Designed miniproteins, single chains, continued (5). Designs and how they scored, part 5

Each design is a single chain, and the fold is of that chain. pLDDT is the mean over its residues in the fold that is shown.

## One batch from the design tools (miniprotein)

Design m16139
Fold by ESMFold2-Fast:
Order: sequence, then C-alpha cells, then structure tokens
Structure m16139 (fold): chain A 94 residues (1-94)
Amino acid sequence: SAEGEALLAEAERITADLPASVKALVLDAVGYLLRQGRLDEARALVEAVREMRARGASPREIALAVLTRLIDAARAAGDEVLAETLERFRAHLA
C-alpha cells in the first residue's frame, strides 16, 4: 500500500545513520507489522523510534525497544517460533 511504502521510507530515513544491524531490525519489524495488516502498530513503532532518536537513545536501546514490540506482535499473531527466536536475541543484547 502507498501508506505502508511511506512508513518504510520514513523508517529508512530515521535509521539511516544507525548501525546496519539496528536499521535492518527496524525495517524488518515495520515490514512484519505491515504484512500482518497491523498498520496502526507499524505507525506507532516508527513514531517510537523517531522519539527515541530525538532524545538521543543509543542504538542498543532502540534495538531492545523494537525487539520488545516485535516479540509482542509475533505472540499476538500466534507466531511462537519467531517470538522465541526474538526473545533469545533480546537476551543476548541485554
């Protein structure tokens, strides 16, 4: 959708200067929510990342926040395998 494409473009702009792994995580999370038809949650994620960027949050803080949102989204979708994989990844970052 045009709105989904605009959200992905915005996510790319606000993460352009972040480490490639964190940028990829944010883009993958937005893409996941858009594929699930969860446009309001995708928008909320982009707004949360923008707020964190504005207050000078570290790349690690952004990654942990995005992982938490993505884990919740995966659980809500019944995607237990993805949720467990992301929980292990979050534990290694924390």
Scores: mean pLDDT 89

Design m16140
Fold by ESMFold2-Fast:
Structure m16140 (fold): chain A 63 residues (1-63)
Amino acid sequence: MKKDVEKLAKTIVKSIKEGSDDEVIQVALAVAKSLGDIDDVLEEIEKIGTPEEVEKAKKLAES
């Protein structure tokens, strides 16, 4: 659901801003992948995050 995508994207961006471990961010991204929503989550991160936060999220999603 779009609301769940937005919430998950905000959680990921917040974790990156707060300097959370890559493992925590990867778990959130893995949840998005399991739901088939990874592309939508990454698109939402691009709307709310800085370029650096977007790059980190994309890098961890590909790993």
Scores: mean pLDDT 79

Design m16141
Fold by ESMFold2-Fast:
Structure m16141 (fold): chain A 56 residues (1-56)
Amino acid sequence: MSREEAVAAARRAAEETPNPGARAAAGQGLKDAESSTDEAEAERAARGMLHAVETL
């Protein structure tokens, strides 16, 4: 998954979650992914956030 795909997936998860805590966590993960200059690091950050949203 590319950085752009990971960021898009993270944003979608944040918008669809009814849990405000999960939405806040997703927002932070998205910011971390967007601020990273390393595509692989950004992808890992976004994937971690997406997993957290799915498990909350």
Scores: mean pLDDT 68

Design m16142
Fold by ESMFold2-Fast:
Structure m16142 (fold): chain A 96 residues (1-96)
Amino acid sequence: STLEKGVLYVLTGYLLYQQGKYEEASKYLLRGLELLAPLADTDPFVRRHSVLLQVLGNLALGTKPDMELLKGLFDAELGRLKKEHPELVEKARKEV
């Protein structure tokens, strides 16, 4: 449940960032990272997504990374999440 909540927060935050809602996006991304960070050492799913989590952490700290690079990374992770957790992807899309 903590893993699922963290993933949903991260996905929602990134979609909000793509819409230019940076302040709202940062709040969702920070909450998602707070939930997922303690699982990085023990959960294979969090370890596989560690690169995306690092990039999203930089966004939450006000850094503006390359949006085309982020889109590529997000599209790859979204493809995996759609197969593993389609319900969370649909929830995130409805929130934005």
Scores: mean pLDDT 67

Design m16143
Fold by ESMFold2-Fast:
Structure m16143 (fold): chain A 59 residues (1-59)
Amino acid sequence: TAATIRAARDAALDYLSSLKGKVDVSTLRERLEEVLAPFDLSPEQREAIIDTFVRLAEA
């Protein structure tokens, strides 16, 4: 649902906001997968969220 997607994005943003230093992309992707695991997201929705936040962290 839209509420699930919103909650998942909020969880991912909270995780990124908690980071105090540089994290490599592989570790970041693994952590985001774990953060998003409790949410009932399609594979496409999960990948879109992860890619968005990885790009944001890499910038």
Scores: mean pLDDT 77

Design m16144
Fold by ESMFold2-Fast:
Structure m16144 (fold): chain A 81 residues (1-81)
Amino acid sequence: MEEKEKIIKRIESLIDLVKYMLENEDLTPEQKKELEEIISRAKKVLEDLKNGKITVSQAKKELDELIRELAKVFEKYEKEK
């Protein structure tokens, strides 16, 4: 259960981070929509992992893809990057 629980915690932390940003940051409507989509996808990965529908390795890959998508949202809308 150790490795699975660690990945669950990382996905939960990503969801919490994106929720914090949606509640506390000044976001454009497009940024808000993209962040809401990231939360939705992260919640699905979390549910699929908890229910044994996907493996820990698959969840790690999907988490990495979600982190890259989150970075791209900021790169697209940051003036200095």
Scores: mean pLDDT 78

Design m16145
Fold by ESMFold2-Fast:
Structure m16145 (fold): chain A 64 residues (1-64)
Amino acid sequence: SLMEILDVFRELDTDQDGVVPAEAFRRALEERGLDPTPIVEEADTDGDGYIDYTAWITRHSQGR
């Protein structure tokens, strides 16, 4: 669910920069029984192996 994804982002963002390693994010979602693939593909648009989850949250939270 969206809430579980948000919890993972908050847990991994130790630097408070709004960026998390895609590899760490994949592992954390797998531990929760979620498929990280579509989210990583959507969020890692730069292909740098990092997810700007602030932008991702904004896109997915704006729809109420």
Scores: mean pLDDT 72

Design m16146
Fold by ESMFold2-Fast:
Structure m16146 (fold): chain A 70 residues (1-70)
Amino acid sequence: DEEHRERLRRGYEATKKAIEEGKKMIKEGVPLEEAIKKGVEMVREELKDESPENIEGLQKDVVESIRKES
């Protein structure tokens, strides 16, 4: 249970950081596609120990959040 909770917390934190970085890039004038690419890569790198299915879902959330900022 504790390990599962820690993985969920880590996933949430990684996603939040990726979204904030993507939004910062958009604000700094970086193209939308580059901001999305950076956010997706950050989630993948942070969650190397997570299942591909969970990573894919979190990456999708990052993409949607960054697109909403533009």
Scores: mean pLDDT 79

Design m16147
Fold by ESMFold2-Fast:
Structure m16147 (fold): chain A 85 residues (1-85)
Amino acid sequence: LPQLIGLVDQFRTAVLNNDIDGMIALRDQIGSLPLPEDQRSLLTDILTTVINLVKYGLQNNNIFLIDLALKMVDSLLDYLRQQLS
């Protein structure tokens, strides 16, 4: 769905800005989309992991974890864009 890709792209921008509150709000919006339950659960779990990586990376001054979080979102976006082509 184009709406899902748009929300995940906004989530990527929140990751780049270390905007934890924005990431949480966007995860919750994605979780409210009318997706199959298994897909919705998996997506919210992935996004929660990304939030936790950024949060822990910021708390521990660990730039590698923040970079890993961004790479996870980029891979997810690439996958979703390929599904719509």
Scores: mean pLDDT 85

Design m16148
Fold by ESMFold2-Fast:
Structure m16148 (fold): chain A 80 residues (1-80)
Amino acid sequence: MSDKVKKEVEKLVERIKKLFEEGRYEEAMVTLKSAVTVYTNMGNTEAALRIIEEVEPYVPEKYQSEIEKLRKEVEEKTEE
């Protein structure tokens, strides 16, 4: 990844982590899905997967199935 993309990914990860820590789960999930979708559509599946990997430990059990589905969607695009 370029240094600019790395910095943008780090800021997104920190924002999403903070939303989960504050109990703003719906907003955190919307932000996560939007970020992952944008990077996946840009062909930067490495950035999309990194966002998922770094926020996953902060995701409540209730949303883990959505995270796994999101990861599979990115992985399928990586193999295309």
Scores: mean pLDDT 80

Design m16149
Fold by ESMFold2-Fast:
Structure m16149 (fold): chain A 119 residues (1-119)
Amino acid sequence: GPLEGLKIYFIDESHKSFKKDAEKVKKYLSERLTEAGAEILEENPEEADVIILFTTLFNKEVYEPYKDKPIIVISALDSGEEIPNVLGRFLLKDVVKSDENLDKLADYVLEALQRYFSR
């Protein structure tokens, strides 16, 4: 598929009140990304080509541990700060609003990863 050989690691740092929504999004994205040829890593985040981060509030401080890798962020709140190497920033509430929004998120993630890792 278009993401053949790409290694992806999911990190969920969101508050427990958001974990059910984050789990739903993670499951959906994992299925779509795997169908596209990506490998979802269960451990060894250092081996990942890209991180998909679930967090309560996305800001520069939350980003700092991930600065050496391209990242996609799905957060309950977003600071709006300018942060480098972020391929996409999405609000969890918008993503979980409908199955159509989950499909749109998956399409955006697939396109962003394909464009970033294209030769």
Scores: mean pLDDT 88

Design m16150
Fold by ESMFold2-Fast:
Structure m16150 (fold): chain A 83 residues (1-83)
Amino acid sequence: SQEEIEEALSRATEMQRKLVELMREFNLSSEQFDALVDKMVERSYEELSPEEQAFVEAAMKAFGVKSPQELLDLIAEAIEAAA
């Protein structure tokens, strides 16, 4: 429905804002962020570097999710809503 689309877009906008702030805090470029997301999808969270794990933990806290998988699901939802 239209309300569901608008709600998803609002969530995507807020998520993008928080994500950009975190990327700035961790000095992470868009290219580095894309590579990190690919690593999380292709490998487990435990295979990430300590710096990458710190970013993921900060993002999980910022978005109120309890696991790296929930964070990935949330990012995927935001990308779909923005398309």
Scores: mean pLDDT 74

Design m16151
Fold by ESMFold2-Fast:
Structure m16151 (fold): chain A 91 residues (1-91)
Amino acid sequence: SEEKKEELVKKLIDTLKNSTDPRFAFFKNLTDEEIIEYLKLTLKAMGITTSDPSKWTVDEEFKAYLIVKSSGLNLTPKEALDIVSYILSKE
């Protein structure tokens, strides 16, 4: 559901803001909306330009999973794809 995807995205944002990884320290100074925009730009830069996961290649799915996993949030591959789909759907 959309509500469940939004909940997963909130968990990702909270994980990034509470990370002890120095690479993620800058997220503490950003709003949730700014973090979503940053992640959207990062995903597009990696070649993931559509919010429809059914159109993604296996390589794009794996890249999406790795990006989310790099946050430290423990997720299934399906949950990671749901997060990426939701972020890319935000205008």
Scores: mean pLDDT 81

Design m16152
Fold by ESMFold2-Fast:
Structure m16152 (fold): chain A 73 residues (1-73)
Amino acid sequence: MFEEAVKRAREEPLKVVKELAKEEPDLPVEERIKKALEVLDKIVLELSLEGRGLPQEVIEEIRKEIEEEAKRL
């Protein structure tokens, strides 16, 4: 289901950002973003292999959301 794929791709990287901000507050924002984007890339790859690939536009929007959230924390 497309909506479930988008939700997973959005929520899992954001959880990583929030956990890192809480557990490693001295970790640079750029490193938190990098780790979250690595999680997103893994999910995107897994979804593509399952035939549930996300449009590039949606992936770019999620990346931007992750970066903005990480900078706000």
Scores: mean pLDDT 79

Design m16153
Fold by ESMFold2-Fast:
Structure m16153 (fold): chain A 62 residues (1-62)
Amino acid sequence: ASAAVRGLSGAAAEAAARAARERTGGNGFPMGDDVVLLGGPGVTPEIASELGGGGEAVATRV
């Protein structure tokens, strides 16, 4: 499972990635202007939406 937050500016993407890393134990990181949450404990669509700070949040299950 993974989740991605899209449509963030650089500063917002960095802030979301930092919050995601704190929440998921290091499974969140910026990827360009997107923030990607990799699967693991605590990675849910709700957390992706919360950490996105107004960006588009997408959850992907593989």
Scores: mean pLDDT 52

Design m16154
Fold by ESMFold2-Fast:
Structure m16154 (fold): chain A 87 residues (1-87)
Amino acid sequence: SLEELKEQEIERIERGKAQLAEMVAELKKTLSPEQAAQLDALLAEINALIEETIRKIREAKSEEELREIMKEFDERLQALLAQMFAL
């Protein structure tokens, strides 16, 4: 069902959020204070994107709309992660 697909995507995103938090904690050990501050800012943007995306997922009316939401999320997340790994 659409509701089952929504819950699966939200659960996947929440797991990714937890894994990213652990990765960020490890990365901070090797970064300068200035780079660590930039990393924190990017993590805040990613967390805001996750919150926005979960809201959109819950409001989605079709599997097509859900796919469009996930595509936009993946593209925006990849751009933020690329900035993070360039630190």
Scores: mean pLDDT 89

Design m16155
Fold by ESMFold2-Fast:
Structure m16155 (fold): chain A 95 residues (1-95)
Amino acid sequence: MEKIEKAEEIAREAASKLSEKEARAYNLYYESKLSVREVARILGISQGTASRYIRRAKEIREEAIKKMVELGLSEEEARKIFDTAISEKLRAADA
């Protein structure tokens, strides 16, 4: 579907703006539902740095979701596409 292909491009572009640590902090916080303290411990960074990484990732996500919703996707579909792009980015980094 043309809309899905464009949404995937938007999500990949947004994910590319995040560093590996920012993408990991997002995944641990939003998908694993860990606290900022737990994310900081796992990544070996301060709680302030973890909070900043999570906030940065949230801002990038919100911009990407807005663009995908403008294409006619639901907010839920846009979120799933973004989360998939983050997972793919982290899988590539771990290879």
Scores: mean pLDDT 82

Design m16156
Fold by ESMFold2-Fast:
Structure m16156 (fold): chain A 93 residues (1-93)
Amino acid sequence: SLQELAQLIGLSYLSLENQDFESALQYTQQALQLAQQLGLPQSVIDHLQQAVDLLQQLVQAKKQGLPIDEALVQQAKEHLEEAFRELVRAVAA
């Protein structure tokens, strides 16, 4: 449902703020799959996919003991925010 999708995006964002990149990735992947199943616009899907790609990089960096790139964290947050904005736009149209 659209409510479940919004909740998954929110949980991903909260996990990212807590530097729990693995949970953020899991929630974002679930959100992406649900968005695809619901047939949402490509704009929503693209932002969720970009967030997945960035979160995969953050998870890998953390596992390798590399410094966390704050710019990648910020970009992932921005893509989650844009996915939510595009979701709201799609359901209000």
Scores: mean pLDDT 90

Design m16157
Fold by ESMFold2-Fast:
Structure m16157 (fold): chain A 82 residues (1-82)
Amino acid sequence: SGSERLRGVFAGAMEIVNTALNAPEEELEEKIREVIKSMIEKYGVEDARIAAGFAASILEAQGKTELAELVRKVADEVIKEV
């Protein structure tokens, strides 16, 4: 079962990255929030936290520091609500 979970975490991280890069600025925070909530529902809080951390690291590696900080902020807010 670890294989399915790991694939889910990486897929979720990529979905967060793609959302951060492609969502309109006015919808950006809300769409990132929706992806993270979906991941919590499918894989649980800890795997969603790991995926958001990977997504933020990928964005930082691409020089997208403000997007990485937004992903971390939204993830922390959503996880505290669970």
Scores: mean pLDDT 85

Design m16158
Fold by ESMFold2-Fast:
Structure m16158 (fold): chain A 65 residues (1-65)
Amino acid sequence: SALEEELKRLGRALLRAIARGEAELTRESIYAVGERLGLSEEAIDTFWENRRNYDYRTGELLPAN
């Protein structure tokens, strides 16, 4: 889905930004990265709400069990 693609794109970009020391897993960083990518506010909000499922090794937001 479009939402799944946006979440994957946000997670990968956030991983790269964290690796460069430019971001953390915070609301401010997630919104800043999402806005720079031109993602919808709905996608950014969904990522923030599900941030506990973020895999810092792959940059993917894993599904909840």
Scores: mean pLDDT 81

Design m16159
Fold by ESMFold2-Fast:
Structure m16159 (fold): chain A 74 residues (1-74)
Amino acid sequence: VDLLIDLLDEAVALAEEGRSAREIVEALRQRHPDLSPEQWTLLQTLVAEIADMRAAGVPMEEIRARLVAAIRAL
């Protein structure tokens, strides 16, 4: 759970830098090569949700709060 929250924080920071969802996933893959296939699937879903909510104008603090709650519910 803590690893996924750390990955979420890295993804949020990269999204704030203007990185695309694909660029964020590739950067995180390089930093965290030991993630399981299941963790990678979940991370790709989280990155896509960040991109979708950003496009909809949701504030970043609200995006983080929603996704942290979703991760903790796993």
Scores: mean pLDDT 79

Design m16160
Fold by ESMFold2-Fast:
Structure m16160 (fold): chain A 61 residues (1-61)
Amino acid sequence: MSAAQKAREFIDEVIENKIKLSREEIEKKIREILSTDKSLTPEQIDVYVGIAVQELLELQK
């Protein structure tokens, strides 16, 4: 399973269980998951973190 897939599973779990997370908590968890994949550039990680934060915060409003 890829790090990106693990990050997606985390996002889906948060949505399914209606867990409310702060921006900082989302950024930290997604970054930790994606940082396990050495093939991802820091720029790719930053883009994914930004997308995940936007998606989860919009759903929690």
Scores: mean pLDDT 79

Design m16161
Fold by ESMFold2-Fast:
Structure m16161 (fold): chain A 56 residues (1-56)
Amino acid sequence: AAAEQARREALRKRSDTGIANMDAVAAQEKSRDPELAARVEGVRAQFRADTDAEVA
């Protein structure tokens, strides 16, 4: 139904916003702690893949 599709799109949009916020934080941390930034990159990539699988 259109309502269920809208909910999935809203979830994906929230996920995209969260990832964008994590990217901004990771960019700041990369200049201070590149090891931490690398770990954060792995987490966000996994989170993105999980979200894409869930809403597909």
Scores: mean pLDDT 73

Design m16162
Fold by ESMFold2-Fast:
Structure m16162 (fold): chain A 97 residues (1-97)
Amino acid sequence: MKEINRRLKEVVARVEELANDTSLSKDEKIEGVRELTREFMLYLINELKVSEEEMVAATAKLATMLIIQGTFNKNVTDEIVSAAAEAMGEVIYEYLS
């Protein structure tokens, strides 16, 4: 759990860095967030080999943390949060279906 929480904080920080990057287009930010989220999910599955329950808990925590960050940082838009949620859902469906 400590390693999952450390990686969650790193992913949120990297999403904020992408969201704040004025050199990137909206589409590039969305794609970057999708890739970061997919890398995080694959890290949980392939490197940490977490249980299904731990994976679902980590996805819920990431979504909550991004929603909270959006309240303090307007560059973390609803589209960014939605892109992360969609990428998490895609990996979960690939794993569970």
Scores: mean pLDDT 83

Design m16163
Fold by ESMFold2-Fast:
Structure m16163 (fold): chain A 80 residues (1-80)
Amino acid sequence: DERLLKMFEIHAESSLMLVENAARTETDKERFEALARQARDSVAKTAKLVIEKTKNEEIKKRVEAILADFEARVDAILAA
């Protein structure tokens, strides 16, 4: 289902943009880290739901790849 993949891509991109914006604007480290963790949890849960609902192997692989990229980018922001 290409619609589920597209919705997940938008969700992951929007969540990453929120984390990147918070990294620039949030002065409270604990609030920033809490926001980043919430974004990670939300994207991971959505990825799992899409993977469990689709029977299309290529969509599963694409969702897993997007999740891995998202996690790596958030980890890089948190490490900076």
Scores: mean pLDDT 83

Design m16164
Fold by ESMFold2-Fast:
Structure m16164 (fold): chain A 62 residues (1-62)
Amino acid sequence: GAARDGAAARAAAEAGDTAAAGTGSHQKMLNGAVEAGRAGWEAATAGDAAAASRYGQLAMDD
């Protein structure tokens, strides 16, 4: 459901951001992951759970 998908996307975006902030091992690759995670986080914060889930999927696929 949209609410669970939004929560999962928020968790994924937060985990990605935390990993990037904590590790920072590959800055170029992290830029792409952080960008996708941020888009998902912003969509989740705006209450658009469907868009947040979609951005999470794009981050995994790309």
Scores: mean pLDDT 58

Design m16165
Fold by ESMFold2-Fast:
Formats: C-alpha cells, sequence, structure tokens
Structure m16165 (fold): chain A 78 residues (1-78)
C-alpha cells in the first residue's frame, strides 16, 4: 500500500480505539472499514511504535487498546 494510504489506515484505527476502547483485529478492520490484511499491517506497526497495546480477554481473544502514548499522538492529530 502507499505511504499516504498507510497513514490514513493508521489514523482510522487510532480513531476506532479512541472511540471504542478495546477491540479485536477483526472488529477494528470492520469499524475502520479497511481490509483485514491492511488493518493487521497497521496494527503491527502501531504496537511496535508503542501507540497501542495487546491484552487477552477471558475467552483467549486478543484485544488492542490505545496506550498513553497512542492517546497523546491521536489527540495531536485532531
Amino acid sequence: MTEEEFKEIKEKILKVLYENGKATVDGIALRAKVPLEKAEEAIDYLEKEGFIKKTVDENGRELYELSDKGKEYYEKLK
């Protein structure tokens, strides 16, 4: 994907997590209206950069949420 497309996808994912709190990869992709594969790439990037963190629920499902760094970053984009 292009650098511009990747930036837009990252911003959409941050918005979803900012508005919803915690979500699965599938839930993020659906709410952000982006293809799952592209959402996975952006989520991996955001986790490595420390903007989001991964947790596991009672059913063993992986959930993602904004870190403090991610909240600060997103608020600067507004």
Scores: mean pLDDT 82

Design m16166
Fold by ESMFold2-Fast:
Formats: sequence, structure tokens, C-alpha cells
Structure m16166 (fold): chain A 95 residues (1-95)
Amino acid sequence: TPEFEALLEEARELIERLRENPEDEEAIRRLREVLERLIAILEELLKTDPELAEEELRRLEPLVNEALELAPKEIIPESTALGVLQLELAVKRVT
């Protein structure tokens, strides 16, 4: 979706900002909001189009991992939510 693409691009820009200034509290806060919204879109997409949700999840996973490396204490909830989505997709594949 256009919203998902815009949020992915914003997440990439915020990650670059954090690489240059790891103490950018505003960038960390906004990155968390963007990642939470991306995860929420995927949770809803999983209910209607699980194949597309899996494809979009693969695009989001590297960004969450990079964010967790840059702000490990702050990005734990987003990393956990991503793991839950991965498990839900795996269960749907085998059942």
C-alpha cells in the first residue's frame, strides 16, 4: 500500500539519522512510531492476504533488526511483535 511504502522509506531515513547521531531521541521516538504502524498494517494484512503479508514482512525485518542494533533497549517491543507475526505466518503455512 502507499502508506506502507511511505513508512518504510521514513524508517530508512530515521535509521540513517541514528547512525549519524545515536543520541537523537526524537529520531528514536519517531522510528518506534513508524515501526509500530508498519507492524499494525502487516497484522491487518495477514488476515486478508497472508502471502502479501509474508512478502512485506521480509522487507520490514531488516529495518527492525537495524533499529534494534542502533537502539536495542528502545526497539524491543517492535522486535517482539515482528517475531510474533513471523510465528503466525509459519503456523498458517504448516496448517
Scores: mean pLDDT 79

Design m16167
Fold by ESMFold2-Fast:
Structure m16167 (fold): chain A 62 residues (1-62)
Amino acid sequence: DVNQIQAQVNNMIANAPSQYQQQIQQIGNGLINFINRHPNNSGGISSAFSAFQAIFQQYQAQ
């Protein structure tokens, strides 16, 4: 469900470490824009979201 993915992305942006907030916000907004342009590309959305989660976890660990 693209609405759930968008909500999760927004939550991750809101919970990003302060030192990476702007960077994560830019990446996350890019993903939301991709979802809005390609709402029926479930495979592409899932792949992009997984990549975003991996990036987010890397910044969380630092």
Scores: mean pLDDT 79

Design m16168
Fold by ESMFold2-Fast:
Structure m16168 (fold): chain A 99 residues (1-99)
Amino acid sequence: ELEEIVKEFFSDSKAPEEHIEEASKKLVEFAKKQKLTPEQLKKLLEELAELAKYELGIESEEIDSEVRDYIINKLLTEEPLTLEIEYGIYLLKEAVERT
């Protein structure tokens, strides 16, 4: 189920298949390590998309291939995105525990 959510999110990506698979694996492994629900993973992906839109200067409401490709590249090459993911997970856990 987590693998299906990540695969669907990157389905429109124009990145090489190898990069899509590696980035998807890292994100799924992170989600499993943090024991995220499918709903929490979807919210994390939405937050990553908004972060990518901000960095790219995109104001569209839709998550297009450029946003997905940016996220893939950041997951493979950039430590700051990993820290942002960890921070997002922390906030999601806090929100769940408060409800």
Scores: mean pLDDT 69

Design m16169
Fold by ESMFold2-Fast:
Structure m16169 (fold): chain A 87 residues (1-87)
Amino acid sequence: GEAKKALEEAKEALKEAVKLLKEAGELPQEYLTKAIGHIIRAIGELFQAEYLIKNGGPEKDALKAAKDALESAKLAKEYVKEGEKLS
């Protein structure tokens, strides 16, 4: 289903964001804080999406949670990249 596909995309994006953060070294505090904040949000949104999928919740709600997780993961990645430019 679309929700399962979006969940896998969100998981990969979060994995990339975490890898970039780990490899970035030292970032300016504001960018580090924002990157971590978006990673935490993505984890929560992934948990919600996976919970809805496993428990037969509405596909629309599961899809929204998965897409929200993907957006949070992408924002985390952008904050890591912008922080590196300022380092």
Scores: mean pLDDT 87

Design m16170
Fold by ESMFold2-Fast:
Structure m16170 (fold): chain A 64 residues (1-64)
Amino acid sequence: DAIAAATKAEFEAVLQKAQDLGMESVLDILRELQAHLKDTTDEAAKYRLLGEAVRKAILESLRR
């Protein structure tokens, strides 16, 4: 699944960047969201939420 693979790669890249920057609060939020979405049966909603979280995290990281 190309969309799932791309979303996972982007999420992991953002997670790694947050770890490198020591942004523990952002890491906790992203991990909590990922764990919560593991129980979600709606694949479309899962990908949408992950994409939104990743985009927001990237933009916040680039600000400072």
Scores: mean pLDDT 64

Design m16171
Fold by ESMFold2-Fast:
Structure m16171 (fold): chain A 58 residues (1-58)
Amino acid sequence: GSFEAGVNLSKDANLAQLKKDVEEKFGVKLSLFESSRLAFVEGKTQESVDQAVEYLKE
């Protein structure tokens, strides 16, 4: 199964670079909703999803 979480993005985030960094570092899939500044994270483990969410909140 997969694990999923939504997170609000920083207003200062470079969205293309953020997607690349998060997907490469945590092995997750990141879907970006630019108009709402929302990211949706999908991963194979809850731990990888939680780590990606914490990174996105910084």
Scores: mean pLDDT 76

Design m16172
Fold by ESMFold2-Fast:
Structure m16172 (fold): chain A 86 residues (1-86)
Amino acid sequence: MKEEEVERLLEELRRAAERGVPVEELERLVEELDKLDPGEGALRGVEAIARGFEAAGDLELARLARAALEAARAKEEAAKNGIVLE
């Protein structure tokens, strides 16, 4: 089931962020999540990264990850709502 795979990757990503792995590794895991659940998977991945940084006590990286999540959510909402130019 794709959801079970998504949950496994989310936990792996959270632990990886907690361990302080390179950003490239975190990006690869987010890409795998996006393949399983396009759009939503990537957003859940960034949330898992933020939780991992919080668990590690790296509040600055956690804040940056949450800012990225908010920006990504705003972009998705803009795409759904559309911009009416006429």
Scores: mean pLDDT 75

Design m16173
Fold by ESMFold2-Fast:
Structure m16173 (fold): chain A 91 residues (1-91)
Amino acid sequence: STPAEREEELKRAVELIPPLAREAHEYDKKQGGYDFEEIRKAALSGKPVDSISKGPVASEEQYIELLVELLAKIAGLSEEEKEKILKEVLA
């Protein structure tokens, strides 16, 4: 792929973060809350998880932060690029 194609793919991924975070928050709320730390560790490890413990309902902002961190890990983004995306998504 070209640099322009990779930039477009990244832009599309970033644009999906707010609606995905909202859906994740709504699902978490409907299920009565999950342990967000277990969700975060599972997502970042890439390992399958059979169950996640119950916990307080994680905010939409917490899911935004997790999705940005996951995108940065998958796309090999720098810490500065990750912070830029996080600021853009939270604005």
Scores: mean pLDDT 81

Design m16174
Fold by ESMFold2-Fast:
Structure m16174 (fold): chain A 80 residues (1-80)
Amino acid sequence: SVTDLVQEFYDRVRPHLTPEEQKLLDRMLELVREYERTGDEAKATEFVRVAGELSELLGERNPAVVEELVELMRRIGEAL
């Protein structure tokens, strides 16, 4: 499931994030769970926006996690 993909990413990367980045990741997991339960496209749209914010915040500080986030978004797009 899409939630399982986000959960795997969450478990691997969260310990390497700042508190601000962790809040965005926590929000991504919340939004994907809500989307999967309700089918609400607004939650999917917000998920993509929050993922973009996390990518920008990670940027130069943690390029390895940015690469993993890009791969996660690709896999989610294929699963939807």
Scores: mean pLDDT 86

